# Ledger of designs, part 90: designed miniproteins, single chains, continued (4)

Each design is a single chain, and the fold is of that chain. pLDDT is the mean over its residues in the fold that is shown.

## One batch from the design tools (miniprotein)

Design m15112
Fold by ESMFold2-Fast:
Structure m15112 (fold): chain A 97 residues (1-97)
Amino acid sequence: MEMPPEEREEFFRRLGEERREEILEEVERAKLSPLELAGVAVSARMFGNEELAEYFEKRSTVEDMRAALDLMLSSAQSEETRARLEELRAELEAREA
């Protein structure tokens, strides 16, 4: 968390790639609900892991993704997090339109 923004972005991208298989295995074993899978997808997009986000988006519904975004928006405490979640929500609505 104390890394410069560019180094932090690179770190999370690499971490996501290295731990992708482990994360996928845990999710499959946990038998997460579509809403929980949507929450994982949104979190992955917030950290720039587009491949992981797309994987979990395919395992949830658009309705569940909207519900997860709304829940995360209601609990977001930073303006930065809120702005990013609103961007993701707008992208989701554009795909539906």
Scores: mean pLDDT 68

Design m15113
Fold by ESMFold2-Fast:
Structure m15113 (fold): chain A 81 residues (1-81)
Amino acid sequence: MEVKVELSYLATVRLVMKSEEEAREAVLQLLDRVRNAAYISSEGNTATVAIGAKKLSTLEEEIRYLEELADRAEILSRREF
């Protein structure tokens, strides 16, 4: 009943791949795997993903998955509410 509902954590991660083709493939994989993605886009050889979660452990797990998916992963922002 009391307040526990809300987005507690948000991260925006940029994935850098070797090619534009790999960036498009990464976006397709993310649609199947990252259940907490609030936003996904790609441009050239990069894909940007915004992930929201109630639990820090969930956010960390999704970020780890993104890091494994890409040649480089850069955390552009992290926010705790």
Scores: mean pLDDT 72

Design m15114
Fold by ESMFold2-Fast:
Structure m15114 (fold): chain A 75 residues (1-75)
Amino acid sequence: SLRERNLAILTAALDAIRASASAEEAGALTRERLSKIPGVSPELADILAGLVRAEIERHGAAAVAARLEARISEL
């Protein structure tokens, strides 16, 4: 379902952020993990990974992780 795919995407991004020491690393790891999710195109994985990197550069990893946790709880 779309909800299950969205949960998988958000969880993969959150885990990538938590496993990473930098915005660049978090973006790269998000891209790798999203590419393994059924129904996620390479283009979508690239866009979402870029957004994760940009958000961490702008707001910091802890703030981005907290927002993803909140979003997951709303699904």
Scores: mean pLDDT 86

Design m15115
Fold by ESMFold2-Fast:
Structure m15115 (fold): chain A 67 residues (1-67)
Amino acid sequence: SDEKIIKKLQEKFGLSEEAARFVVNSVRNPLTNNVDYIVTYLTKEYGKSEEEARKAFNFAREEIEKL
């Protein structure tokens, strides 16, 4: 479920619930499923490094593809 992915993102990457939910929702929506958009938002709004943001994006995409 999406809630399990949100919890894994919080635990594994130190994302807030808001940031983790943003990643899951953005990956699920074809209009916002853009790595540069998601990574830029995580780095600018949530203070994540580009490396951490890309890892969080890739993890969320892989977990969603398993559903």
Scores: mean pLDDT 83

Design m15116
Fold by ESMFold2-Fast:
Structure m15116 (fold): chain A 86 residues (1-86)
Amino acid sequence: DELERLRRELEALVGKEVADRMLQVSREVAEKLRKIGDEILVEIAKQLIQKKNPSIAAEDITNQELIDVAIENKLASREVMEEALK
């Protein structure tokens, strides 16, 4: 368990209270980075659709079209795209 090993190493260096606070902040940053990554993935899919049809407005692109283009271009699986579009 790499996370448990890293937690023990961090506690040894800075003490338990500081380690607990650092891990909490790290979790919050990780969640924000994941959300940004999802937004980037959706934007790439939109750009791929617009590249094929420059006349399409971004607002006219459906979630299904975003999923389909991502699968077609091997950018992401259906499951990953459905999570990104939540």
Scores: mean pLDDT 77

Design m15117
Fold by ESMFold2-Fast:
Structure m15117 (fold): chain A 94 residues (1-94)
Amino acid sequence: MKKLRVVLSRSSISSGGSRVALSKVIAEARKQGYDIELVDSVPGGAEDVAAAMASGRVDGALMSREEADFVLSRLPAEVIAEHDGIRLVVLREP
């Protein structure tokens, strides 16, 4: 099982229903053999999420679809799980 250090985009989960979506995304990642560790959070916004992922301190981020589309255009990354508009995006190894 691979440990993933993950940052959370707070703007992607600002609604009460988003906590269930977040739990489902984490559960799906665990079924794929990933252990998710939430190490930090950012206020949100595609550029802030991309900057956090590019920092070298995390392996991925939990974010909105729109934030994920931006990140995937800028960084070598992939979506490994998604539910109800929340995506787990992980940096690819070089």
Scores: mean pLDDT 79

Design m15118
Fold by ESMFold2-Fast:
Structure m15118 (fold): chain A 77 residues (1-77)
Amino acid sequence: HMDEIGERIRKLRDELLAPIAQALEDGKLTPLQVAEEMLRVGEEILRFLEEAGVPKEIIDRTREAMERFKAALEKKK
């Protein structure tokens, strides 16, 4: 179970982030827009982790990290 979830997370991260990295390299996205897209990807991954029964402590810790990152982005607007 956990190995399959880990591989799916890695694949989602790599496949979703590769187009974002390319768009940034091509000048189509700003660093702020990349950060916003990474938050969206992180939320999708978090949903799969919850469905897979990952311990609540890890889920909560990840959510706290994402909320801090989101707050930092809002301050830069």
Scores: mean pLDDT 71

Design m15119
Fold by ESMFold2-Fast:
Structure m15119 (fold): chain A 94 residues (1-94)
Amino acid sequence: SIEEQVIKKLDELIEALRNRAPLEEILKILKELSELIKQIKDEEVAEKVTEFAKEAYMTALEREAGRLSEAQYEERLRAIERKREEVIKLLKES
């Protein structure tokens, strides 16, 4: 299902961020997630996944630019993981 594909891409993106993957790898996953977002019929779910994607994108960009310390990056990862839980809750309860 589209819901299962979205969850898988959220998990893939979080794992790439945790592993400090290169920006180009993060951008590739974000592009794939953006294509899945277009297929989400529930507007609230699509909005939450978009918020997750924007936070992940900004976090990866700021790290690449050297604007985040390791501690700040870990804090951003925890915020992104919380956004993932919000998306999963909406997908499973809808």
Scores: mean pLDDT 86

Design m15120
Fold by ESMFold2-Fast:
Structure m15120 (fold): chain A 95 residues (1-95)
Amino acid sequence: MKERLRENALLYVENKEAGKKALAEGEADPSAVEKYEQAIKHYEAALEALKEIEKIFLEKFGELPPEAVEFFKQEEEELRANIEKAKAKIAEAKA
């Protein structure tokens, strides 16, 4: 499934970078609720792409190579932490 893998790799990279930019813009601007909402949307898209990549590897190899296991775990934890951080900032701003 080369097409699915390429599409999801591109979505993962582009959305991760867009999410980082939106989160940084949010932290720089106190009126930044919209930037945190953009960050969440991008990080959620990156997380879904990452999960699809992991699924494709599992379908192809039956198990993830150790390098891939560590990569997916670290990247998922980073994306999840950034989503929760952005959600907390939105909740704080709306309180």
Scores: mean pLDDT 81

Design m15121
Fold by ESMFold2-Fast:
Structure m15121 (fold): chain A 89 residues (1-89)
Amino acid sequence: MYAEKAKKMTEEFEKIMGYNEEQKKDLEEQRKYFRELADELLKSGKGNPVAVAKMYLIAGEEPDVPQEAAEKALKELEESLENMKKGAK
């Protein structure tokens, strides 16, 4: 499932960045915001499906978008995480 893989990526990201409890709480608020935004865009039919998928995955939710868009979003998030790993060293 895409959400499970995204959740593991988020955990990895938090470990790489060395986030404290306050910073982790800020990330939880950001995830909540992205979930709400993705829901609004999905219901209105106005959102780019890849962008909507990314928002759901960042929120730790399974995206209700075409599989192709969800797969592209996941790959772009994996690429971002790898770039962060390189930047942290």
Scores: mean pLDDT 75

Design m15122
Fold by ESMFold2-Fast:
Parts: sequence; C-alpha cells; structure tokens
Structure m15122 (fold): chain A 65 residues (1-65)
Amino acid sequence: MKKVKVTFIPSRPGVPPVELTITDDDEEVEKNLEKLRAAYPPENQAEVDRVGAAIRKAKEILKKK
C-alpha cells in the first residue's frame, strides 16, 4: 500500500491545519474523507468537497504505479 501524508491548510482564518493520510485503498480514502467532512462546520464543507475531489484524483494516480 502506498501512503502519502499531506497537511491541509484551510483558506479561512481561525481553522487549524489538518493532517491527512492518502492511500491507494479506496475504502481508506473514503473513510478519511467522511471523517474530515464530519469534523468541519458547514461553512467549510465546500472547501472539504474540493479537497476530496483532489484526493480522489491523487488516489487514482497512486493506483497506476
């Protein structure tokens, strides 16, 4: 399993950075995104959705090689 640790820095002031682990495992990625979505207030959900789309693309690249 390939793993990449990244730090998500929200654009909104006052929100702390979040460390995420991205893997080539579909279930692990979706579980991590679900936890991230639940941890953030509604005002940050659009940003979380955008990050989720980028993570899913990165996961597909990791799966290739």
Scores: mean pLDDT 68

Design m15123
Fold by ESMFold2-Fast:
Structure m15123 (fold): chain A 73 residues (1-73)
Amino acid sequence: SSAAAFALMLEAAQEAGRILAEARETGDYEGAIRRLEEMLARIRREHPEATPAIQVLEREIAYMREELERARR
């Protein structure tokens, strides 16, 4: 249902936010990217119809990859 898809999207957004906050404190953006990619792979396998959650995780992974590139400069 769209309500279940929305709830999964909110959970993904909250968890991604926590992972990002931890990465900002520790500088471990590579670890953060790995954790988000693992979450994305699980959601794609178990809930392939959950497009909003997939899009949130893809966006957060892209953002963290940009932060990692900035840290390499």
Scores: mean pLDDT 83

Design m15124
Fold by ESMFold2-Fast:
Structure m15124 (fold): chain A 118 residues (1-118)
Amino acid sequence: SEALRLKKEAERLAKEGRLDEAIELYEKALELLPDGSPERADILVALGKVYAKQGRLEKALLLYRLALGHYIYALGEDHPKVADALEALAEVLEKQGKTEEAKELYERAKAIKEKTLP
């Protein structure tokens, strides 16, 4: 898949600190994926992490909320990827000083992960 190739290259660029180049490739990958797909949600999370590293917290929150919606739609509300998106949201909210809202999301993510452990 071209979307997967672009995602992999964007992940490499992000690890190298080449954040703007990573953003460009993630955005190109999003154009190739259908709305509501878990693959699209995976890229929205990765893109949100890049924006969070740049200190663009509001953009990161928007992307994580979109990813959360896609994961719930595709995989159901108790899926481990939903927990991962909730933790990403909580980390950004904590950085914004929204500690109570962040705590609620961490507890929800923990409950999902505990329910899905073997």
Scores: mean pLDDT 87

Design m15125
Fold by ESMFold2-Fast:
Structure m15125 (fold): chain A 74 residues (1-74)
Amino acid sequence: MVSLEEAEKAAQSALDAAKAAAEAGDLRMVRAYLQLMEKEGEIILSETPEELKEEVKKILDEAIREIRAIEAET
């Protein structure tokens, strides 16, 4: 089962990867990490205990929003 720490780690990892791709000017990779985070986010939520779903969803939604902002700036 996915914990809050695992969700935060996954979100941060994807965000860091997207930032690195953006610094390299690789818009295709930024988009790939966005799509990967969206897909992994669905899987993470499906494996999350019901009592943690709202908090995990907030973590994932914030990471996706930040990656979308990075894509727009790249």
Scores: mean pLDDT 81

Design m15126
Fold by ESMFold2-Fast:
Structure m15126 (fold): chain A 73 residues (1-73)
Amino acid sequence: SEVEENAKLLADLIKGKTSLELTEEGKKRVELASEAFKDVPLEQLIAFFKKELEENPELFDHFTNGKPLPSLF
């Protein structure tokens, strides 16, 4: 599915920037984010996450360490 493909691309981006594998909880969160932003062009979504990973890599510890994210994400 498109959501599954988008989730894989986001996961690959996080892995590429952090050199860390996503946890099972992190994979689920990437999938939920892809579904929540399905109406946002993928190119814009990828650009946003790439910029955030560069400027605030610590925010993405939740994808690799499985820590709870705020309900707004």
Scores: mean pLDDT 62

Design m15127
Fold by ESMFold2-Fast:
Structure m15127 (fold): chain A 87 residues (1-87)
Amino acid sequence: SVLDELEELRRRLRELIERRAPAEELAKVAQEMLDLAYKAGLISEEQRKAITELLEKAVAERDERAVRTLAMLIAHEVLEKAREAEE
């Protein structure tokens, strides 16, 4: 299910954060979560585009804190939407 795939991606994100992986790796997992949520109809095209642009900007600016915060926020929001859809 989409929820199971998002839960696995969130687990990967948490592992990357714990081992202090580069911001680019966190952004990659967050983007996979956004893409999956969009394909599953959990978020709009407008939402996906806006969040992707924020994430790409944070990576380009080497703002590790912003990338980490955005990745965690993305994971939280898409998982909540997926849980609501499965209930």
Scores: mean pLDDT 86

Design m15128
Fold by ESMFold2-Fast:
Structure m15128 (fold): chain A 79 residues (1-79)
Amino acid sequence: SDIINDARLKGLAIGYAVYKGDYEKARALLDELEAQEDNPEAVALGFEVALETMKKLGVKDEEMIKRLEEALEKFKEKL
């Protein structure tokens, strides 16, 4: 699905933006991802990919990690 593939790519971009300290881009991409709340499967995948990308890149931003984990759980409740 195009929506699923777009969410996956957006998750990668979010994780990489946080890793680079580009919080303006990370916030914009998060807003775009969350705006697709009618597609909770895609949004949840985007958050999962973002978290995994951050983990693989060694991101230590506990506040951002917690925010993404809380958002993921919220969207998983809609599945």
Scores: mean pLDDT 83

Design m15129
Fold by ESMFold2-Fast:
Structure m15129 (fold): chain A 74 residues (1-74)
Amino acid sequence: VPPQQLIDRARDLVDKAREFLLNGDEEKAREYLLQAVDTLEPLDPEAAKRARDALKQGHLGSALVILEEAIDRL
């Protein structure tokens, strides 16, 4: 898969997660954030680990910020 396609997919997943968080659907937001982490892992494994750790602790907003900042660096 081209790197740009993975970046675009990660951004779409993060945007969907943000929408679900704003609507109070934490379960759906978590699902989309986990998919974004998996998508980002081959591009930025360090940021993916940090976001996964935040999700494990229930810090969905922190995971969202980590993923957004990582994608912006790519």
Scores: mean pLDDT 86

Design m15130
Fold by ESMFold2-Fast:
Structure m15130 (fold): chain A 84 residues (1-84)
Amino acid sequence: SKEEEAKKRLLELAERARELLKDAPEEVRKEMEELIEKLKKAKTISEVLEQMVQILGLLQREKPDDPRAEEIAKEVKKIVDELK
């Protein structure tokens, strides 16, 4: 379905966000892992988007001016806009 494809694409973007935080403190890396696991277990697109918003918030906090983080946020917005 369109929602299942969106979840898959959002999970791929979450994995890219995790890679950007690979050298972050252990507490930050653990927080990202927990959010990704919640995203994987989410059963509705609303639940997926709730976890993705938190992932983007963590990424913005840790990498506020990183152009790679900005590209991830833009790709998420594109997927969200396609779901409307």
Scores: mean pLDDT 86

Design m15131
Fold by ESMFold2-Fast:
Structure m15131 (fold): chain A 83 residues (1-83)
Amino acid sequence: MVDISSLTPQQVAGLVKNKEEAKKLAEEAIKAARDGTPEQSARAYRVAYHLYTKAINVSPEEKARLEAEYQRAVDTAAALAAS
């Protein structure tokens, strides 16, 4: 098994054969974000964003929402790391 948290988002996207696999990996990354450290959460949300947009036919509005969600996760992780 590949350590997804150690890969760049582009490398993770390169491992995916089909849209269903990309969706499953995105869900696993989101799960890891919930259970991980603040640093792992920020990385996992970034990976999930790239996989999700590859797996699903997403509108520009939905992409903007996902970018906002990722930014919120990064801000939260930074605040927790500083406390």
Scores: mean pLDDT 64

Design m15132
Fold by ESMFold2-Fast:
Formats: C-alpha cells, structure tokens, sequence
Structure m15132 (fold): chain A 80 residues (1-80)
C-alpha cells in the first residue's frame, strides 16, 4: 500500500508540474480535465482519501482549498 501511494503521488506531481495554477483553474471552470489527470486523482482518492488529495493539490500546485475541492469534484464526475 505505501509503495503504491508513493507511486501515485509521484505520478500526480509529474502531471501537475506540467500545468500552471491558472491553467488548472481554466480546466476546473470548463468542467473538463485531461483524462490522465482524472485517472490519477480518482486513484489517489481511493488510496488516501479526499483530504489527502486536497492537501497534495494545495502543496504541489498552490491551489486554494476551494479550487482543490472543485478539481476533485470535476475529476469524479468526469470518471463516472
């Protein structure tokens, strides 16, 4: 479990490092995220829960708590 969580964190960090906070805010507003980012967020939520993913998004990208929550909601809706 720990090794899998670390791999998912590294994958999320790599995907997010290619995006600015402004670019992510635009995607959140449009309700459309890249499919690879959707899969990484959904997997991280299943392994570590919403609060962990929300904190990770805030720390890695500098998103506000509200923006991190919105991004998680968009990813979940898109994956459903």
Amino acid sequence: MKARLEAVIERLRKLLSGMSPVSLSIHISAGELPPDLVRAIVEARRLAGDDFVKRLLQEVVGLSEKAAEDLIRVAERQAA
Scores: mean pLDDT 78

Design m15133
Fold by ESMFold2-Fast:
Structure m15133 (fold): chain A 100 residues (1-100)
Amino acid sequence: SADEERLEELLKKIEEVLEQLKTHLSASTAEELEKEFSEFKKLIKEQKNKKEAVKIAEEVLLRLEIALEKSKNASDASREKIAKDLLAVLKEKIEEIKKL
């Protein structure tokens, strides 16, 4: 269906943004984020549980946003800004999935 095609496009875009975001995070944060979005994809694609997937993604993104805000005075301010901008794109794509 058109909604299924749109969902696949959004999931592909999320994966692309996630790979970029991981390069601007610590190795441990990147690994945790990868595991959490693996569960997100499983809930959407295998379990067809969009509501639970969106909830998990929103909680993960909020936690990461808070962590980045707490670190904003670190010497790596440019990396933190890029990570925050990529997070905003991920939030937008999750909201688009929520509206399908």
Scores: mean pLDDT 80

Design m15134
Fold by ESMFold2-Fast:
Structure m15134 (fold): chain A 87 residues (1-87)
Amino acid sequence: MEEKKKEEEREKIKKEVIKQLDEMLALQREVRASMDPEEQALLAAFEARKPAVKEEIENLKEEEKIKELKKAVAEFPKILAEYRAAA
């Protein structure tokens, strides 16, 4: 029973990370018009990699990496607020 709860928690963390990735990319798209052509190309390359990144997140089984994702999820609202304040 404990293992099933850990798997459910891992899946919840993975879904939250993917959601936050989508929110971050949406925010970057809002400022795209003010970016240099090189920055726009980097953003486009990052967006092209998004499906592969999502697949890697969904396939993560390493506990240490999942802990890092959980920490990133907890820190994300603060990072997002700082990013919006800087923009």
Scores: mean pLDDT 69

Design m15135
Fold by ESMFold2-Fast:
Structure m15135 (fold): chain A 96 residues (1-96)
Amino acid sequence: DLEAQLAKLAAEAQKLADFYEQLYKQSPIKDPVLQQIADAAKTAADGALNKDGEKLIKAGKTLVDLGKNKLPEPFNKAPLDLGKAAIELGNKLLES
């Protein structure tokens, strides 16, 4: 159901946010793309937990853009998959 899908998305988004936030903190270069992914994933997690469809769609679009344009394979896969799922669930929330 939608609530189970949102809970799963929130958990996966938080995991992605934690991974990229840690990677950014440990990086000597401080690539802003890493922080942008962490922030967008955190926003997606918050949107899912609060059932905020507009927030989910906005965060999902950011994750898709970063995955397509800023990350090499295979690192682009998780942001792309999560971003697409966030957009889909955000649209379902707005239709409810």
Scores: mean pLDDT 87

Design m15136
Fold by ESMFold2-Fast:
Formats: C-alpha cells, structure tokens, sequence
Structure m15136 (fold): chain A 63 residues (1-63)
C-alpha cells in the first residue's frame, strides 16, 4: 500500500475513536508521525474504500 505501517496504525486508532474528530498531533505522537503525515493517512483512508473496508475489518477483529 502507499501508507507506511505507522500511518496504518494511526488510521486504525482513528477508526477506534469512531471516526470522530480527533487530535492529529496526539495520534502522530503515539506512532512517531507528524500531524501532516497523519492527515495524509486519514485522507487516503477516506479516498480508498477498499483500504477503508480492510482496516475497519482489522480493527473489528482486534476488538
């Protein structure tokens, strides 16, 4: 995929928050990314329905 593992982890954390507005800096700090990198990852998640479905299923399986 076009996302790094850290960006995927940030998106999974965003999904676990219920896809509500979340602090990008706090998400980035937890995975070692800048807020801009987290923003790009979240934008990619919304732009790619196949990736979105995959990551949502992965989060659901981890709960």
Amino acid sequence: TSLTQAQIDAVKAFIRSGTTKINLKQLGDSVGLTPQQVSVAIQTFFADPALAARLQEEVKAEE
Scores: mean pLDDT 74

Design m15137
Fold by ESMFold2-Fast:
Structure m15137 (fold): chain A 65 residues (1-65)
Amino acid sequence: MEEQAEAIAASLLESADTLPLEVLTTILRDVLAEHPEMREALAAAADRLAAVAPAVAAAVRAALA
């Protein structure tokens, strides 16, 4: 889980370089609807991103809400 959260956090940072945060949040909501098991990994990734990229962490947390 922790290793998966690190990989997801890295992918989210790369995606945020090319996508508006609103679009990223929408994509993550669609992913969570299809793969609800990803919720815990995304929450862990958001926690890791909170200090480094707080705007990206907020977008992920918005998808989880």
Scores: mean pLDDT 80

Design m15138
Fold by ESMFold2-Fast:
Structure m15138 (fold): chain A 99 residues (1-99)
Amino acid sequence: ALKTLERLYRENRDTDHAKALLYQLIGLLHKAKGAPGEEEIRAELRAFAEKYNLMPLLKAAEEVAEIEDDEKLLEAVEKLYEEYKEELEALYQKLLAEE
């Protein structure tokens, strides 16, 4: 799952910035699971999501990151992308503006 998410991030980072951000977020959450500093990473992501009004997206992403089956994980990520596409595009533009 993690290697697939990292590959999809690389494949999309130059063509679909919003989709690449979502793969990066899910990959980070998946990688943090059971790792030292998991709670610190989750706290930083919550602070980030609160700053950009993305708390519903973060909650949904945390649930998606719990999926262990690669095919179901990717299907859930695609559904989440379609639901939050506009918010992800707006986030990309804000990050590009160094805010």
Scores: mean pLDDT 74

Design m15139
Fold by ESMFold2-Fast:
Structure m15139 (fold): chain A 99 residues (1-99)
Amino acid sequence: MTDPEEIKKLEVEIYATLALIALSIAKNDAERGDYEGAIEGVEIAMKVVDKLAEISDNTELIEKAKEHLQRALEAARQGNYEEAIKHLDEAGDYLTEIA
């Protein structure tokens, strides 16, 4: 794993996996009623997905994941954690296809 294309492929897999970990933490925090933790977790996931967007050719999947993360953040800020969890699950499905 020494050429730039192989390194880039590993970076895509790493960032997709990190985003999935951040989503899992945000979902767990929402389920436990840790609303500040849930919001922070979604914001971290969004930042990781922005990094993924810079390096990945899976633009459509990334844009759909970002749309659901934005909806999850808005739902969480409104106290609608059941809807937030639903959108986190949808974002996770798209990110799993990239990983």
Scores: mean pLDDT 83

Design m15140
Fold by ESMFold2-Fast:
Structure m15140 (fold): chain A 85 residues (1-85)
Amino acid sequence: MTDEEIDETIDFIKKNKEKLREEIAKERERLANSPSLSPAVKASRLKQLDYAEELLENADDKEKVKAILEKERKKAEEERKKALA
């Protein structure tokens, strides 16, 4: 991920912090109230929400945001390789 993409991500989070926080809370409630979802699907969605909260919490620290984004990028790359195999 480029520095430009990181700056865009930080700007997006800062501009939409209130909305993003609200959407994360709503999605957590939706997952809790969806007994028909498989445990694996719920676990995957909860991890994504945890990741989003971590980005929101650290939005003022560019170095921490970079570390979080790079960690997620590596995970996404591994998942993509699994999907193609």
Scores: mean pLDDT 76

Design m15141
Fold by ESMFold2-Fast:
Structure m15141 (fold): chain A 56 residues (1-56)
Amino acid sequence: GRELSPADKAGAFAGGKAYQDALDAGMTIEQSARVGADAAEKAGMSPEAVEALRAA
């Protein structure tokens, strides 16, 4: 694997938090993953890393 940039790490943290918050709010795993990926992109994660996150 490759090492994550600081921006990708910040995005992953924001995405993970948004995912967990969405699950706590009663969203499905599919919906929560979508919310998490969007939050990661807004937090500065690269488009390539966001695409990989959405594909997972």
Scores: mean pLDDT 75

Design m15142
Fold by ESMFold2-Fast:
Structure m15142 (fold): chain A 78 residues (1-78)
Amino acid sequence: SERAREAARLLKAGYTPQEVMDRTGVGLGSGESREAVLRALQAILYSLGGIKTREELREFGIVHDSNLETLVEIIGNL
């Protein structure tokens, strides 16, 4: 929750998705492809809220519920 809020704040402040992952730890240690989480964050940033569903996020190769929950929380805090 706090990590997701911080990630959303950094994205709004103009940090890159890569910098946001490095600063917050989002997508690290999850067993997921780091590249899948990075692509999802890029899509979230550039769609400006166009991505809202877990199914859309799964298209980036994200399969773990904890990462899906974090990304949905990031979207909700944008």
Scores: mean pLDDT 72

Design m15143
Fold by ESMFold2-Fast:
Structure m15143 (fold): chain A 75 residues (1-75)
Amino acid sequence: MSAEELRARIDELRAQALAKAATDPVGAMRLIGELERLRDEAEAQGLTDVAKHAREAISEVMRALARAGQAEADA
């Protein structure tokens, strides 16, 4: 997979995971697993910027899941 293809796939998975964070946290966690695989592929290819982009996407989804969990606990 090229750098452009990896970046596009990371962006697609990030958008899907963020959409699922509040309503389907298990689905969002599965998509994090896919983002981690893309991160590892980018790192294996020496694509440091793409790997960083994947790590940022994972962090954003994890923060969204944490916020959704706190909102549920506070309700």
Scores: mean pLDDT 82

Design m15144
Fold by ESMFold2-Fast:
Structure m15144 (fold): chain A 100 residues (1-100)
Amino acid sequence: GSRAESHMAIGNQAALNKDYDTARLSYEQAIRDADTVELEIRARLNLAALYYVQGDEERARAIVRELLARYPDQRDLLLAIASTVLPRAAGEFLLAVIRE
């Protein structure tokens, strides 16, 4: 695993423990450490899922829209990550936003 994957794992564990500050910082570090488009998309979608869980749907939508603008040819990858990697409720919400 990469440094980005390690920080995403820390963020995921923190989110499960409802330590949302640690989760956010860990996902932000994963974004900085991402050396591939897939890792950046995965880290940013985890951050969007975290905002959704906290009730900040507007910020979650903004992250998805920024990703679609930055990587217009990667929509299928965003759909795959949202449907497989993210917690179910957040994944279903973000999947709907990606499909808009």
Scores: mean pLDDT 88

Design m15145
Fold by ESMFold2-Fast:
Structure m15145 (fold): chain A 90 residues (1-90)
Amino acid sequence: MALEQIKLLSDAFNEGEGKGEEARRKVAEILGVEEEKVRELFEKIKKGDPEVLKLLAEALEKALENTNEGGPEATLKILLEALKEVLKKL
């Protein structure tokens, strides 16, 4: 369900060891990347890394242009597509 996956993204971003580690592993599986890459990406976003934030902004704009739907499912698609694009460029 879209809300549960959005919560999973939130947990992966905000939580530490244990819960955060499990959430990051599940997000890595969804994105098709290694868990460490998800952790590195989220740490850089938290620190306000300008290069990563620029890539994220560009990826979000592109994902929004490709989405014709509203609601939680559309939000999840936008977020996942943006994260995939940023991870490809890291």
Scores: mean pLDDT 77

